Designed miniproteins, single chains, continued (2). Designs and how they scored, part 54

Each design is a single chain, and the fold is of that chain. pLDDT is the mean over its residues in the fold that is shown.

## One batch from the design tools (miniprotein)

Design m5866
Fold by ESMFold2-Fast:
Structure m5866 (fold): chain A 70 residues (1-70)
Amino acid sequence: SYAEQGEKAGKEAAEAAKAGDNKKAHEYGMLSVRYYILAADAGDEAGAARAKAAGEEAGKQSKEPNIGLP
């Protein structure tokens, strides 16, 4: 599902950020956000929330300002 793809991408982004691969962290973080939007559009609110949380976690681990800002 889109939510599962978003969650997977978010976890990959977090692992890349921990490894210092900020480019990969950014790419997977953006992919996670994209999938959570698709999941929400499909009505999978719980799945969308999980994918969004995974993307935010990736942003928190990365120093890249375009991921998980506020």
Scores: mean pLDDT 71

Design m5867
Fold by ESMFold2-Fast:
Formats: structure tokens, sequence, C-alpha cells
Structure m5867 (fold): chain A 112 residues (1-112)
């Protein structure tokens, strides 16, 4: 079975930065990404990385950077200049063949 291991959640101050990481094992990934779900809202895409490059939601362009280490199958999301509105559950997503796998999610809380 494909296993996703996520890390980097916690409580952060407004204006600081966070690094979220997700590693995939049990299969060869073709794409990885991060979703954000604010309380009471639908999940929204933050960033995706593939062999063809990276894609970001325009609201995160310039604040978010996604990178990928093929040796460990780890996708890392760096989010800078945190806002209180960035308080959300962040969920890693991995594509393996024609299947999609979701992590359990990591909570990020941003305090004023």
Amino acid sequence: AVTLTESGGGTFKEGSSVTLSMSASGGTVTAMGWLRQRPGEEPETVAVITAGGTAYDPRFQGRATISYDPATQTATLDLKNLQVEDTALYTGVAFVGDEVYYGAGVQVTVEA
C-alpha cells in the first residue's frame, strides 16, 4: 500500500514562515501537491509539482514554493509571510499511476 508521511504543522506567528513536508513510499509518484482546507470550507489547491514543473494557485504565487526530492519521494512546501487566514488543515496529495492518495493532514495555526 502507498503510505504518506506528513510533518511541519504547529502554531506560528503572523509574518513568520512554515515548511511542510510529505514523503511517499510503497509506489513511484508521478506528481505531489498540497491542499489547504480552512474551517467550514472546501479543500483548495496550494501547489503541485510534476516532472514537467510546478503550478501554484495565484493567491499563493510568490508566497509558496514547492520542491521535490526524488531520492526520498518528498515534496516540501515553504510558505512565507503567514497570515491569520492561512490557519487551516494542510493535506499532502500524491499521484501513483492512475490513483490518488491523500495524507491525514497537518494543522497550521497562525496567531496575530
Scores: mean pLDDT 86

Design m5868
Fold by ESMFold2-Fast:
Structure m5868 (fold): chain A 90 residues (1-90)
Amino acid sequence: DEKKKLRRLGAQKLTAARINLVAAAISEDEEARRLAEEAAAENAREAADLLDQVDREEAIRELERLLELARRLGAEIAARAIEEKLREVK
């Protein structure tokens, strides 16, 4: 079932995005923080593309949850990328 595979891959990318947002928040180094935020952004975009193929509304909800987390953590680079992706899939 291709949809199950896409959901699993999307969930993995969402998890990677969350891990990288936390990594950015706890990073003492500005460069490490930036790289972690960029990794979170990339994984969030990939998750959106995978989940949108299965359920657009679920993709939007999951991205909105990631955006809230990014904003709470002050991850501005990741937040901007997630906002752009939300506009694309809506």
Scores: mean pLDDT 88

Design m5869
Fold by ESMFold2-Fast:
Structure m5869 (fold): chain A 87 residues (1-87)
Amino acid sequence: SDAAREEAIALLEELIARLEELGAGRSLIDMFREVRAHLRTASAEELRRTLEGLIAFLEHIRPSLPPEVAAVVDETIARLRELLARL
């Protein structure tokens, strides 16, 4: 739905802003900006697949992150999972 897509975009915008404040690497931030841009044009069918892929990616990188960045990622994963469960 449009509401779910807009919520996913808002979650990515919040993640990007918090990562920028914490001084996270530019490559990681740029990747999330690319995912956000993709979500703006994604179909409802692509939304679920994109959210699943994003959660998997965040879980994969999480062990390598500093504690403050990992905490932001953990919050984002939880909120994305809640959104995915409502699709």
Scores: mean pLDDT 85

Design m5870
Fold by ESMFold2-Fast:
Structure m5870 (fold): chain A 94 residues (1-94)
Amino acid sequence: MRVNIVVTRLSPEQAAYLAAVFSSIPGASVTVTSDGTVGVSLDLTREQAERLAEGASSIPGANVTITEKGISISIGDLTEEQARRLGELVLEAA
């Protein structure tokens, strides 16, 4: 199942951290922009994708959309602790 995560309004340090974490996942496609946006696209099993969506939904301000074709997660304005948690959730799901 395809999973797309877009994180916006990151500090340079948060963006570097998430980009490094996401780039460590085999098969992940990572995009980083100069405006503090980090995106990742990865293929997970349905169970891994649903677990990630549930975990991400616990982060305040996360928008999670689940369809038969994939999952889209959009999050903005993360704290340092929330950015770390998101990185851990994605690594644990993959």
Scores: mean pLDDT 83

Design m5871
Fold by ESMFold2-Fast:
Structure m5871 (fold): chain A 75 residues (1-75)
Amino acid sequence: EERKKKLDEAYQRFLDGLAEQIRKSLEETLKKLLDDIENLVKALQDYLDSVIRSLNEAIEQMRKLLEELQKKLEE
């Protein structure tokens, strides 16, 4: 019976300590991963926005050049 009490106490301390360590480690790891993912997503969004902006500007410039060329050909 003494062995059972000591074993139960050791087991509870082990479980409590393990649960606390796992919880803290998971919270810290998840926070870092979320921060890293948010930074990656932002970088990808910024890159895509930059590409779309450049493409829209190039398309608009090409349209203007084509309109000017068409007008010159009609003269």
Scores: mean pLDDT 82

Design m5872
Fold by ESMFold2-Fast:
Structure m5872 (fold): chain A 94 residues (1-94)
Amino acid sequence: SEEEKERFKALVEDVINTLELVISREKNPEYKKKLQEELDKLRQAVENGDMETAIEELKKARKILKEIAEKSTGYDKWFYEVAIKVIEKVIELM
């Protein structure tokens, strides 16, 4: 439905904003590059209205964030875990 499409766009936009914040704070250039590549693909999927591709890219971003979180401690670990929960909730609601 139109309401489902608008909801989808809003939910994915929240993840895009979350990933932009994560990328801006990340100091490891390899992780920044991987996250940026997933962000770019997610933006393209949203622009094309491709929900299936958007869900796949959200799952890939979640995997990368989990790998970073496992190697992180303290506040940084908590911040990545919050970002993961945002992505998981958006996938659940799609």
Scores: mean pLDDT 85

Design m5873
Fold by ESMFold2-Fast:
Structure m5873 (fold): chain A 77 residues (1-77)
Amino acid sequence: MEELEKLKEEFEKLRAEFVGYLRDQLTAAPNADDVDAALAEMEADFDESLKRYIEEKGPLEALKYFIDQLRAFLAAR
């Protein structure tokens, strides 16, 4: 239980950093209209992917996987 809660907190922190990165990238586009709408759609798609992975692998493995993916992505940018 406690491990799952810690993973949720870490995931939310990394997700917020990832969303910030995406906002910066979208804002750099010369015709960046509806950046917030685009980000909301991307976040919804990401949340749906996480839910599907939780159904497939369980919440502990799903959160660890997405945390590792977000860390790798943010480190490589």
Scores: mean pLDDT 75

Design m5874
Fold by ESMFold2-Fast:
Structure m5874 (fold): chain A 108 residues (1-108)
Amino acid sequence: SMKEEALKKAVRYALLAAALLLIIAGVVSVEEILESLPSFSEEEKARLREAEEDKEKGEKLALEATEKAVEYAKKAGIEEWLLEQLKEVAELLKNEKLLEKVKELEKE
């Protein structure tokens, strides 16, 4: 169903966003992410590598992945749940830009 496809995309973008956020926070390396999580596509791996090399670019990629995750979560009917999880992650990582993005998305 369309809802199941949206849920799958929401999960994929949420995992990408989480990986990017952890890398830019200096909590994990790209190698540690790839050992622990399901196979990322070559495009997703490239984004993870870019985040490791350029923190500012990595933060932009993380926020873009977050926005896409929330877009698909809304279509899947889990928007409120995901926004709550993202807010907790932003507070845990002390990522003010992620917190601002979540607050913006809550108003949409």
Scores: mean pLDDT 84

Design m5875
Fold by ESMFold2-Fast:
Parts: structure tokens; sequence; C-alpha cells
Structure m5875 (fold): chain A 69 residues (1-69)
């Protein structure tokens, strides 16, 4: 079972969001705005070349993970 490009991009997005959440937890100098901006940059790069719908889905997943942390 090979993952699709969309599935790989979503996995990378989830990893980026988790890293952002960990950074916020361990370093009080890291603001939620900084973590959000960084995660969105990584998400946009990871989803480069995917459909607009897939990119929006990845952005929403990243923000949901950060907002849950």
Amino acid sequence: MAPTDEEIALALTEIAAAVGAIAMKNDPSVSREEARAWVLKVTDKATEGLSPEAREKARQAALDILDAA
C-alpha cells in the first residue's frame, strides 16, 4: 500500500503542526502567532503542486492540531 502525494503532504503537515505545538509548550517565548505562521509556511511548502482543495485541507488540519494544543 503506497500512500498518495496528498497523504504524504498531510502527514508532513501533521508533523509540522506537532513540532509547532511542542515548541510552544517547551519555550514560552514562542508565541501562538509565530508557531501558526511557521506551520502554515511549512504546510504551503509540503503541499506545493497539490490541488487547492488538498492544500486547504492540509492548512485546516495544521491549524486544528495547533489550536488543540
Scores: mean pLDDT 78

Design m5876
Fold by ESMFold2-Fast:
Structure m5876 (fold): chain A 80 residues (1-80)
Amino acid sequence: MIEEIDSRVERARQATPEEIKRLVDELLAEAKKHLSPEDVEMVEQAAEAFYEVIERGSKEDALRAFEALADYIKRLLEKK
């Protein structure tokens, strides 16, 4: 799981903002299979903030938001 998150972050560095959004959706779908319902709620709230950044921000802002979300999910997974 964690290795798949790192792979998606690397792919996002060369992606368009729309592709980054799809990578976030893929990451969320996989993470939900391994997270508690409470952690899923928190991750979904973080993803909503990310979607606002991709709509109004630059590609760099979208990438940074995706990296932050991915790191947050990794920390939740590493505790289990």
Scores: mean pLDDT 75

Design m5877
Fold by ESMFold2-Fast:
Structure m5877 (fold): chain A 59 residues (1-59)
Amino acid sequence: GSGGFNKEAAVEALNAASDLGEKLAIIGNAPNEEDARYLISHVKDPAEKARLEEYLKKR
C-alpha cells in the first residue's frame, strides 16, 4: 500500500547522517522490514551496513 513513509527522503537522511546511532534511528523508524532493508541496501560503508543488518535481525 501507499505509505506516508518516503523511502527516497529516508535514503538521503541515512547517507547524510554522520553517526551510526542516527542511522540506527532512521532504520528503526522504517514501518516494516522491507523498507528497512531497502534503506540498508543504500548504505555505502560495508562496516556500517553490516551493523545495521545485525540491528535489524535483532528487532
Scores: mean pLDDT 76

Design m5878
Fold by ESMFold2-Fast:
Structure m5878 (fold): chain A 93 residues (1-93)
Amino acid sequence: SLADENERRGREFLERIAEALGISLEELIEFLKKNNLGTAEEELAALAKEYGEEALEKLLELLRKEFLEVKGDTEENLKKLEEIEKKIKELAE
């Protein structure tokens, strides 16, 4: 989940998502609690549905940046990121 990812990433990840969406951290946390989706991909797709297409693009840009910062810019990691982005886009439709 996004909460689990936030714990792993020093607790700034949810703050960065809230900033990208132009909402408060408290609003983001309440949204995630109400939607209780279990996976980070499903939660990101739900946020994109709620806040629109511009939100999807900003969330994907943030995910790409955070993923590559943590995992590194390797061919395998780029392929994994591509699959994650595809899944989020499919769930957001």
Scores: mean pLDDT 73

Design m5879
Fold by ESMFold2-Fast:
Structure m5879 (fold): chain A 96 residues (1-96)
Amino acid sequence: SDLEIIDKMAEDLRATARASIAAKDSLEDALRRLGATFEEGLSKIKDEELRAELRVAGRPLVQKIAEAAAAGDLAAADAYIDELKETAKKVVEEKS
């Protein structure tokens, strides 16, 4: 289901944020790494319109996650991932 894809995407983003912090990534490297994880998650969504809406809604939050990861702020990264997950679930539910 699309909701299960969103849950997996959030967990993959948590793992990626932790890897980014451990690597001491620059903002550019954190954004590249987190952006790739986000796009991989979106690739599992079969509906092109839903995928596009999720991309638009999620991009500002991926930026915030990358900024938090580059700052080494795990708590902020996790909070923004939670916000992305809840925002994405609302988009999926509104279409259903």
Scores: mean pLDDT 89

Design m5880
Fold by ESMFold2-Fast:
Order: structure tokens, then C-alpha cells, then sequence
Structure m5880 (fold): chain A 77 residues (1-77)
């Protein structure tokens, strides 16, 4: 599920020790709230921002999980 992918992405970001990890975590938590409240467009906005930041930070596995979450959310809207 999208939520399972988001939780794993948050976990990997926190374990990375990256300076960008807190911002990525905040964006992913906001995306989860938007998704749970049915605001899929807002969820996708936060997810795309988190993906871009993860890519910039070289966190490829986190970025891949966020991309999979984007695909899952897009299937549900």
C-alpha cells in the first residue's frame, strides 16, 4: 500500500543520517495525512517534493520507494 511504502521511505531517510532527512520525513508525513483524508492531489504534491529532495541528496532507495508511492496514489484517484 502507499502507506507501507511511505513508512519504509521515512525509516530509510531517518537511518541515512542525511541533513535532508528531517525535511523528507516532514513531506512524507504530510503526504500520508493528505492521502488518508482523500486529498490525492495534495498528497502527490508532497510526494513529488520528497522524491526531488531524496534524489538531490543521493538517497536513491528512498526516492524509489517514494516513486512507487506516487504510482500507488495515482491509481487510486
Amino acid sequence: SALELLQEAIRLANESGSPEAPEIQELLEKAAVAYLTGDYELALEYLRRARELAQKAGMEETAELVERAIEEVEREK
Scores: mean pLDDT 86

Design m5881
Fold by ESMFold2-Fast:
Structure m5881 (fold): chain A 83 residues (1-83)
Amino acid sequence: SEKEKEEELKKRQEEEAERAAREAKEIAKKAHESSPEVSKELAELALELTEARGELLAGTDPEGAIERAREAIERARKLVEEE
């Protein structure tokens, strides 16, 4: 059924957002050990990922929430690389 497919998609999206949030926290912890400035920006990105996960759970814009999470992770990785 359509409802069953929507529930499965939502669950997969929630799991993806959860993994993204976990990865961002891990990157933030590593940055905290080396640079306070980078750590601060990573903390802001972790907040954005938490907000994106909330949007997925609410079901308002799941695709936009996933894209925001991906962008936040990419910015976090770039910050660590530039350190």
Scores: mean pLDDT 67

Design m5882
Fold by ESMFold2-Fast:
Structure m5882 (fold): chain A 106 residues (1-106)
Amino acid sequence: PDLTVSDLALSATEARAGETVAATATVTNNGSSDTTVVVTAILTDAEGNVVAEASRTVTVAAGGSVTVTLSLTVTRAGDYTVLVLATAADGSSGAVSAPLPLRVLA
C-alpha cells in the first residue's frame, strides 16, 4: 500500500507536566487494496530520545482515509517534537507526518 500521513494537529501546543495532549492525523491509503495500518504517535525530547508513544490499528480502505486521534502524556517539562507514523501491518510500506513542536511547562 502507498500510505500518506497529513494534517497532524495537537490539542495544545503548550501543556503542563502530567497533562495529556491529543495528536490527530489523517492517514490516506493511495493503494488499490484495503490495508491494516498501525498508527503511532511518537514524542521526542530535545536530546532526540523517544519519551512517549501511543499506537492504534485501523483499516484504511483502498483510496480512502481515516482520521486517528492518539493521546500522549508528558511527565517532565521541556521542548518536544511530535511525529505520527503509519506503517502497514504487513510491513510493506510506511509514511510519516511533518513534525510539530510541543512545549511542556513545569
Scores: mean pLDDT 84

Design m5883
Fold by ESMFold2-Fast:
Structure m5883 (fold): chain A 62 residues (1-62)
Amino acid sequence: SLSDEAKKKLYPQIKGLLESMTGEDYSHLSEDEAIEKAIELLSEYNEVSKEDVIKGLKQATE
């Protein structure tokens, strides 16, 4: 799982990504829910495991 610090750093980018990918407003989701939704969509879009998406996001926050 992502650390709270990584989630906080990623949340603005994740929110924008979700809106760009789906055209929907995700302001009703919690930070954790929005990040989890983005991991699911990125996993499906890139045809990789959720664990690989999480690893990539961790690298992006370092």
Scores: mean pLDDT 76

Design m5884
Fold by ESMFold2-Fast:
Structure m5884 (fold): chain A 77 residues (1-77)
Amino acid sequence: DLDARAAELAAELEAKAPEEEREYVRATVEAIAAIERAGAAGRGEEVERATLELARRAEEGDAEAAREMARVAEEIA
């Protein structure tokens, strides 16, 4: 379940994020939520999969992946 996996990644990002990265983590969580809504609407399951991969890289501290994920979420929301 891509939806459940996205929620799990969001929770891990929040738990591990230092205070100075909270805004970045919040943006990532919001992007994941937008993807979950797009999935529920039946929009682009392939886009959702690609964005979950970006979320995983964001968890590893890839700021570029987080920024790209936020942009994709805006596009599909």
Scores: mean pLDDT 61

Design m5885
Fold by ESMFold2-Fast:
Structure m5885 (fold): chain A 93 residues (1-93)
Amino acid sequence: SFYEELKKLVEELKDELSKKYYEKYQEKAKKMPEEEWPEFVLKLRKEAAEEIVRKLLELAKKNKDKKLVEELEKALKDGFEAQEELISKILEK
């Protein structure tokens, strides 16, 4: 189903982005005070969530799923928490 393609894309992106952001974390965390690490990690998580939602939006537009396009565009406008909630809902289906 279309939702199986969405799940696979989310899983692939999570794996790729986890590797990419782990490398960035290791390189930059050594150059900043430990008190700044939580904010830096949150920034990376926000960037990852937005990238996932944007890629899902491209796939939804290609499949002409207007309802999913509207949900993804709304999540981009509403920010990080909405983006994480929508990603979680897609993975649960």
Scores: mean pLDDT 81

Design m5886
Fold by ESMFold2-Fast:
Structure m5886 (fold): chain A 64 residues (1-64)
Amino acid sequence: SPIDKDLAAFRAKLDALLQKNMAEAEKNAKSNREKEVRLELERGSHEVLLAAYNYSAQKEKKQS
């Protein structure tokens, strides 16, 4: 029936919109995760650099 073709067209459009919205939600979730990982790596890098600096200072003090 003509109404079946109309319903099929609307379902296809709805599926396309749902897929687009899901892809955008996944992209946003990935971006947020990447931001969190970057911030944690930056914090960890600071701690490692400070520990390395303190270790080097202590080692030189023992050699003097």
Scores: mean pLDDT 74

Design m5887
Fold by ESMFold2-Fast:
Structure m5887 (fold): chain A 85 residues (1-85)
Amino acid sequence: MKEKERQKKINELIDELGKDAKSLTELANRVAERAEELGYDDIAEKSRQLAEKAKNAKTDEEYVNLRKELHSIIEELVDLEEERA
């Protein structure tokens, strides 16, 4: 898949499913579960830590930074999944 298309899909996913702190926390937990199913324990751990941070986020700035971190985690997971296909 083209890198440009991959970036767009990930951004669209975060914008649609991670609109608020609760949704972002749920999305991060789902990403962690998927990574665990695939055997990527390091990605799963990062995503679980992000879910905890999102649950405890106190400011809009923290929320924005967490969204950016989740983008990076999802991009890494998608890249690994595409390698298997």
Scores: mean pLDDT 75

Design m5888
Fold by ESMFold2-Fast:
Structure m5888 (fold): chain A 64 residues (1-64)
Amino acid sequence: VSVEELLAALERHPANPVALGYLLKLQPEGVEERLRALAEAGLAIDPDNLLARRLLEWIDAQRA
């Protein structure tokens, strides 16, 4: 599965746990802004979405 395919899946459904889980494992570089926006959208749909929270935490750590 490709990063672009996973991003497209999140654009269709921001709370998609499969796409969020794969992106968290792959930790792709150069797409952090897109990932942040999509993870925030997923968390807005489901505030208890642990995968979206963890993805945002990982992105913030890359910026620190």
Scores: mean pLDDT 78

Design m5889
Fold by ESMFold2-Fast:
Structure m5889 (fold): chain A 94 residues (1-94)
Amino acid sequence: SLAARLEEVFARLTRREVAELLAEVLPENEVFNVTEEEAEERLRRFLAGYEADPAARAAEAALLATTTPEERAAARAFAREVLEAAIKAQKAEL
């Protein structure tokens, strides 16, 4: 159920927003052993590939044309909450 919720909330975000959220959350969590610098480097590589992908950029433009900035901010905040809950559940299982 939590994994299904995570998939649903990520589907409401652009690939760029998902990558930025992961770069922010993963270094804060002991389970992943990812430094802030490593997360930033992974994000940089993702964004370079994303900028070169016209289909991904077109999908982002379409989503931004159909949503408000407030809706985007709410979707990102909710996705962060679900992701943090998923990480906490994973830590409890370990």
Scores: mean pLDDT 73

Design m5890
Fold by ESMFold2-Fast:
Structure m5890 (fold): chain A 65 residues (1-65)
Amino acid sequence: GRELAARERALLEALAAEQGVPVGDADVSPLLSPEVLAINREIAEKLREIGDALQKGLATGEPLK
């Protein structure tokens, strides 16, 4: 869970470093903060749960065959 978040953050830090954006001094842009990344991931996970529930409903409620 969190290790995947740290991995994604490390990739963003590497990209920012290639573009010459300072990441690691005082405070970085909110767009690069681990908190924003965690929130976006939580939203994505909720959307996946909804999608999975809808697909499960389609598979059990209205099977084409």
Scores: mean pLDDT 59

Design m5891
Fold by ESMFold2-Fast:
Structure m5891 (fold): chain A 93 residues (1-93)
Amino acid sequence: AEEQAEKGKQLEAEGKAAEKAGDYETAGELYINSGLYYETAARLSSGERRKELLLKAAESYKKAAEAYAKAGDTEAAQRALENAKKMEALAKE
């Protein structure tokens, strides 16, 4: 769980760097992978920690959607937004 969360954080930082460089396609991919690692960490966790990690996954997926939209990949952006909504729904008690 914690190893997956750490990897998610690293990928989120890499995605932000790619986005700042204008490499929106790469940023989208990095943010998706960040979300997947946070989602995996959430599945391995319980209670408040699981909720926190699901919300981090949602934020990473939202950043991926924004990056893909800037890259012109509307299909990838829509899929990322759907994944973000699923994570937010799972985080609700």
Scores: mean pLDDT 88

Design m5892
Fold by ESMFold2-Fast:
Structure m5892 (fold): chain A 99 residues (1-99)
Amino acid sequence: GFRERLRLELEVLRGMALIIRGVAKLIGDEGGLEAARLAVEAVEVALRAIDGEVSLDEALDALRRALARVRTIDSPLAPLAARLIERALRLVEEAREAE
């Protein structure tokens, strides 16, 4: 159903964030590691909201804070992490509008 689709899309975004973390570790990019951590945590909050464990509004606020924070990170990986958070935010907004 609709929620299963959102969950699968968020799980793909989580996988992408973990790949960014792996790349940051490989190249020794501390800023990239922080950006990846923010993206992983943001996607995990979105997944918990889809599962009903936190409110969608609480998740949206957390995602917006993560996005603002990742945008301050000086790393070539930070823009990619930001795009993952932006996609997760759109999926949570879609879930809120559907209910």
Scores: mean pLDDT 89

Design m5893
Fold by ESMFold2-Fast:
Order: C-alpha cells, then sequence, then structure tokens
Structure m5893 (fold): chain A 72 residues (1-72)
C-alpha cells in the first residue's frame, strides 16, 4: 500500500541519522516522508513511552509496526 511504502521510506531515512534517534526526530522524518498523521502520532507516543533517545533500528521497527496496525 502507499502507506506502507511511505513508512518504509521513513524507516530507511531514520537509519541514516546514525545509531540513535529521538522521538521528535522520528516523528519529523515520518511526516516528511508522507506517513499519515495518525501513524506519526502513534509512533511518537510509543517512542516517548520508551525514552528520550532510542536506537534507530528500534524507532524504525516501531514506525513500521504502527503503519501495519493502521492498515487493520
Amino acid sequence: SENMRKASEAAKELLKLGNTVTPQQAADIGRKSGVSQAVVDATLARLKELGNTLSSQEASSILITEAVRAEL
């Protein structure tokens, strides 16, 4: 789907930021990549719950998970 394509692009961009990312950086990349506001908001909420700084891999996985959940 278009939503999954945009989420995949965002996840790839998150990995380019280096080893760590903040929740706000993940939300900004998701928004820039055209990920829906609902998925961006859900991702931001989940990342903030986990901490102020996360691995880029973990943030990317959570973004993809929320995009998949939104398709249900």
Scores: mean pLDDT 83

Design m5894
Fold by ESMFold2-Fast:
Structure m5894 (fold): chain A 82 residues (1-82)
Amino acid sequence: MKEEIEEKKKKIYELAKKARSLASQEELTELWRKLAEKRRERYEELAKKAEETKNYEEIELELLPIRIEELEEIIEELEKKK
């Protein structure tokens, strides 16, 4: 479990580094804000699940894929920006 979490965190780091190479910090911040708003309901669902199950490690495993997905969408939008 810790190993899986660490692997996903490394992927997030790599994706974030790629995104930073493609755009300014201001542009990345605006994209993050927009995407976070779209996923608000999903974050709220995960918060409820955490309260019900008390299994915070399982919730972290579900959060990490969402963060990866957000970074992938940012990179995709930046690539389309031409």
Scores: mean pLDDT 76

Design m5895
Fold by ESMFold2-Fast:
Structure m5895 (fold): chain A 88 residues (1-88)
Amino acid sequence: NAMLERILEDEAPHREALRKAQELVEKFAKETGSEESKLFARVMKQAADAGLPSVALLAAAVFYSIAKRQGNEELAKAAEEAMDLLAA
């Protein structure tokens, strides 16, 4: 319990970035309508609701890898932008 609270305190500067990244991915999913973009948006929302920017960053990295393997440049760009927001 105390360890999780400490992690959240350490990540507090990134909470604004987390909300911006979640909003970006949600907008992307609404604009593209693809199954992958909708799943990415759900995972980002879950991470945002949990207040875990590091988990959101990991999710963005995973979706970037998936997008590159599929040749989905639009999804790769959205994941890259989310990672840039979260890693700042």
Scores: mean pLDDT 78

Design m5896
Fold by ESMFold2-Fast:
Structure m5896 (fold): chain A 96 residues (1-96)
Amino acid sequence: SLSELGRLLQLTDDERYEAILEMLEKAKQLPVEERVETLHAIYGLVQGLKNPEKKKEILRKIKELADEALAQTPPGSEAYRRLQVLKKKIDEELKK
């Protein structure tokens, strides 16, 4: 909901980190198409984390879930392409 989004924007770094971990756990149980959208949303939220070690931890978790989703996604689908793009962005950030 919009009220939940507004609340997330006002969270402390620790509260944002915990909220992201909860979203990642919920994402594991979603259908592939919804999981792709959710992982992209979480990737956006992780950019707001100020602690670089927590950010890297979450990026690695997103990558693991993206790899699991890729194994269940037909090659050449839009979902497959979007997961590959997400993984590439994460790999570039993890180099920093």
Scores: mean pLDDT 82

Design m5897
Fold by ESMFold2-Fast:
Structure m5897 (fold): chain A 75 residues (1-75)
Amino acid sequence: MEEERKKLIEEIKKKVDDYVKSLQTEADNLRKQAEEALKNGDVETAQKLIERADQLNKEIEDIKKAVDEYIESLK
């Protein structure tokens, strides 16, 4: 059914948007923690936190790409 396919695509988009927003919030929190660590002179901790935030940003990009490709395959 055309309507069921559209509903499935909408559900996927909503779930992905929620998950991506969650990951973005986590990445932003890690960057704030890294800034605090840098202010305290803890460069090693700051580097690890920035690295984790960058990893989350890559995950977000990969998720967006995979979801776009999956949705395209449902056409």
Scores: mean pLDDT 82

Design m5898
Fold by ESMFold2-Fast:
Structure m5898 (fold): chain A 86 residues (1-86)
Amino acid sequence: MIELMTQIYVERVEKAVEEALRKGELSEAQKEEVDAAIAERRKRMLTTWDALLARARQAEAAGPNAAEQQAIAELREIIAKAKAIA
């Protein structure tokens, strides 16, 4: 349950970021270059999210909602950093 909720949250944020990036460049002839850049960012984020989800699973035994709250906080931090460098 907690793991699934965290995954849904991450997926929603990822799609929102991708949509925002695509809107700016959708009409450009350099669509391939834009798509490659988005794919690269997605790949980096997914690798980080995968590691965070693994940590959340280990912490799940700590108690109800503890792992979920911690994982969500970590994901928000990573996403905030990603937006700052974009």
Scores: mean pLDDT 59

Design m5899
Fold by ESMFold2-Fast:
Structure m5899 (fold): chain A 91 residues (1-91)
Amino acid sequence: MTITVEVKWADGTQVMEPATFETAGEAMRKIREAMEKAKASGKTLTITVKTPTELEAGLLEGMIIMEAWAMGLKVVSAEVSGGTTTITLSA
């Protein structure tokens, strides 16, 4: 399975370099690091995850939302379109 993760601040500037992972666990590790940066900085974060299928994108959306809630971040928006999940989080 190929998962591509891109993380930007709400102003469009890059938080972390885009990276590709073979497992959801590896992708979630990178996403958690980005969430910690958002929480520490008080900034709004947009996470874009690309997967081969809509099902995989939806599963990752659910995992990201649950992790955001566990970290005390607010889910501003969450969208799944085909193989792409886009989630916006605020501290």
Scores: mean pLDDT 83

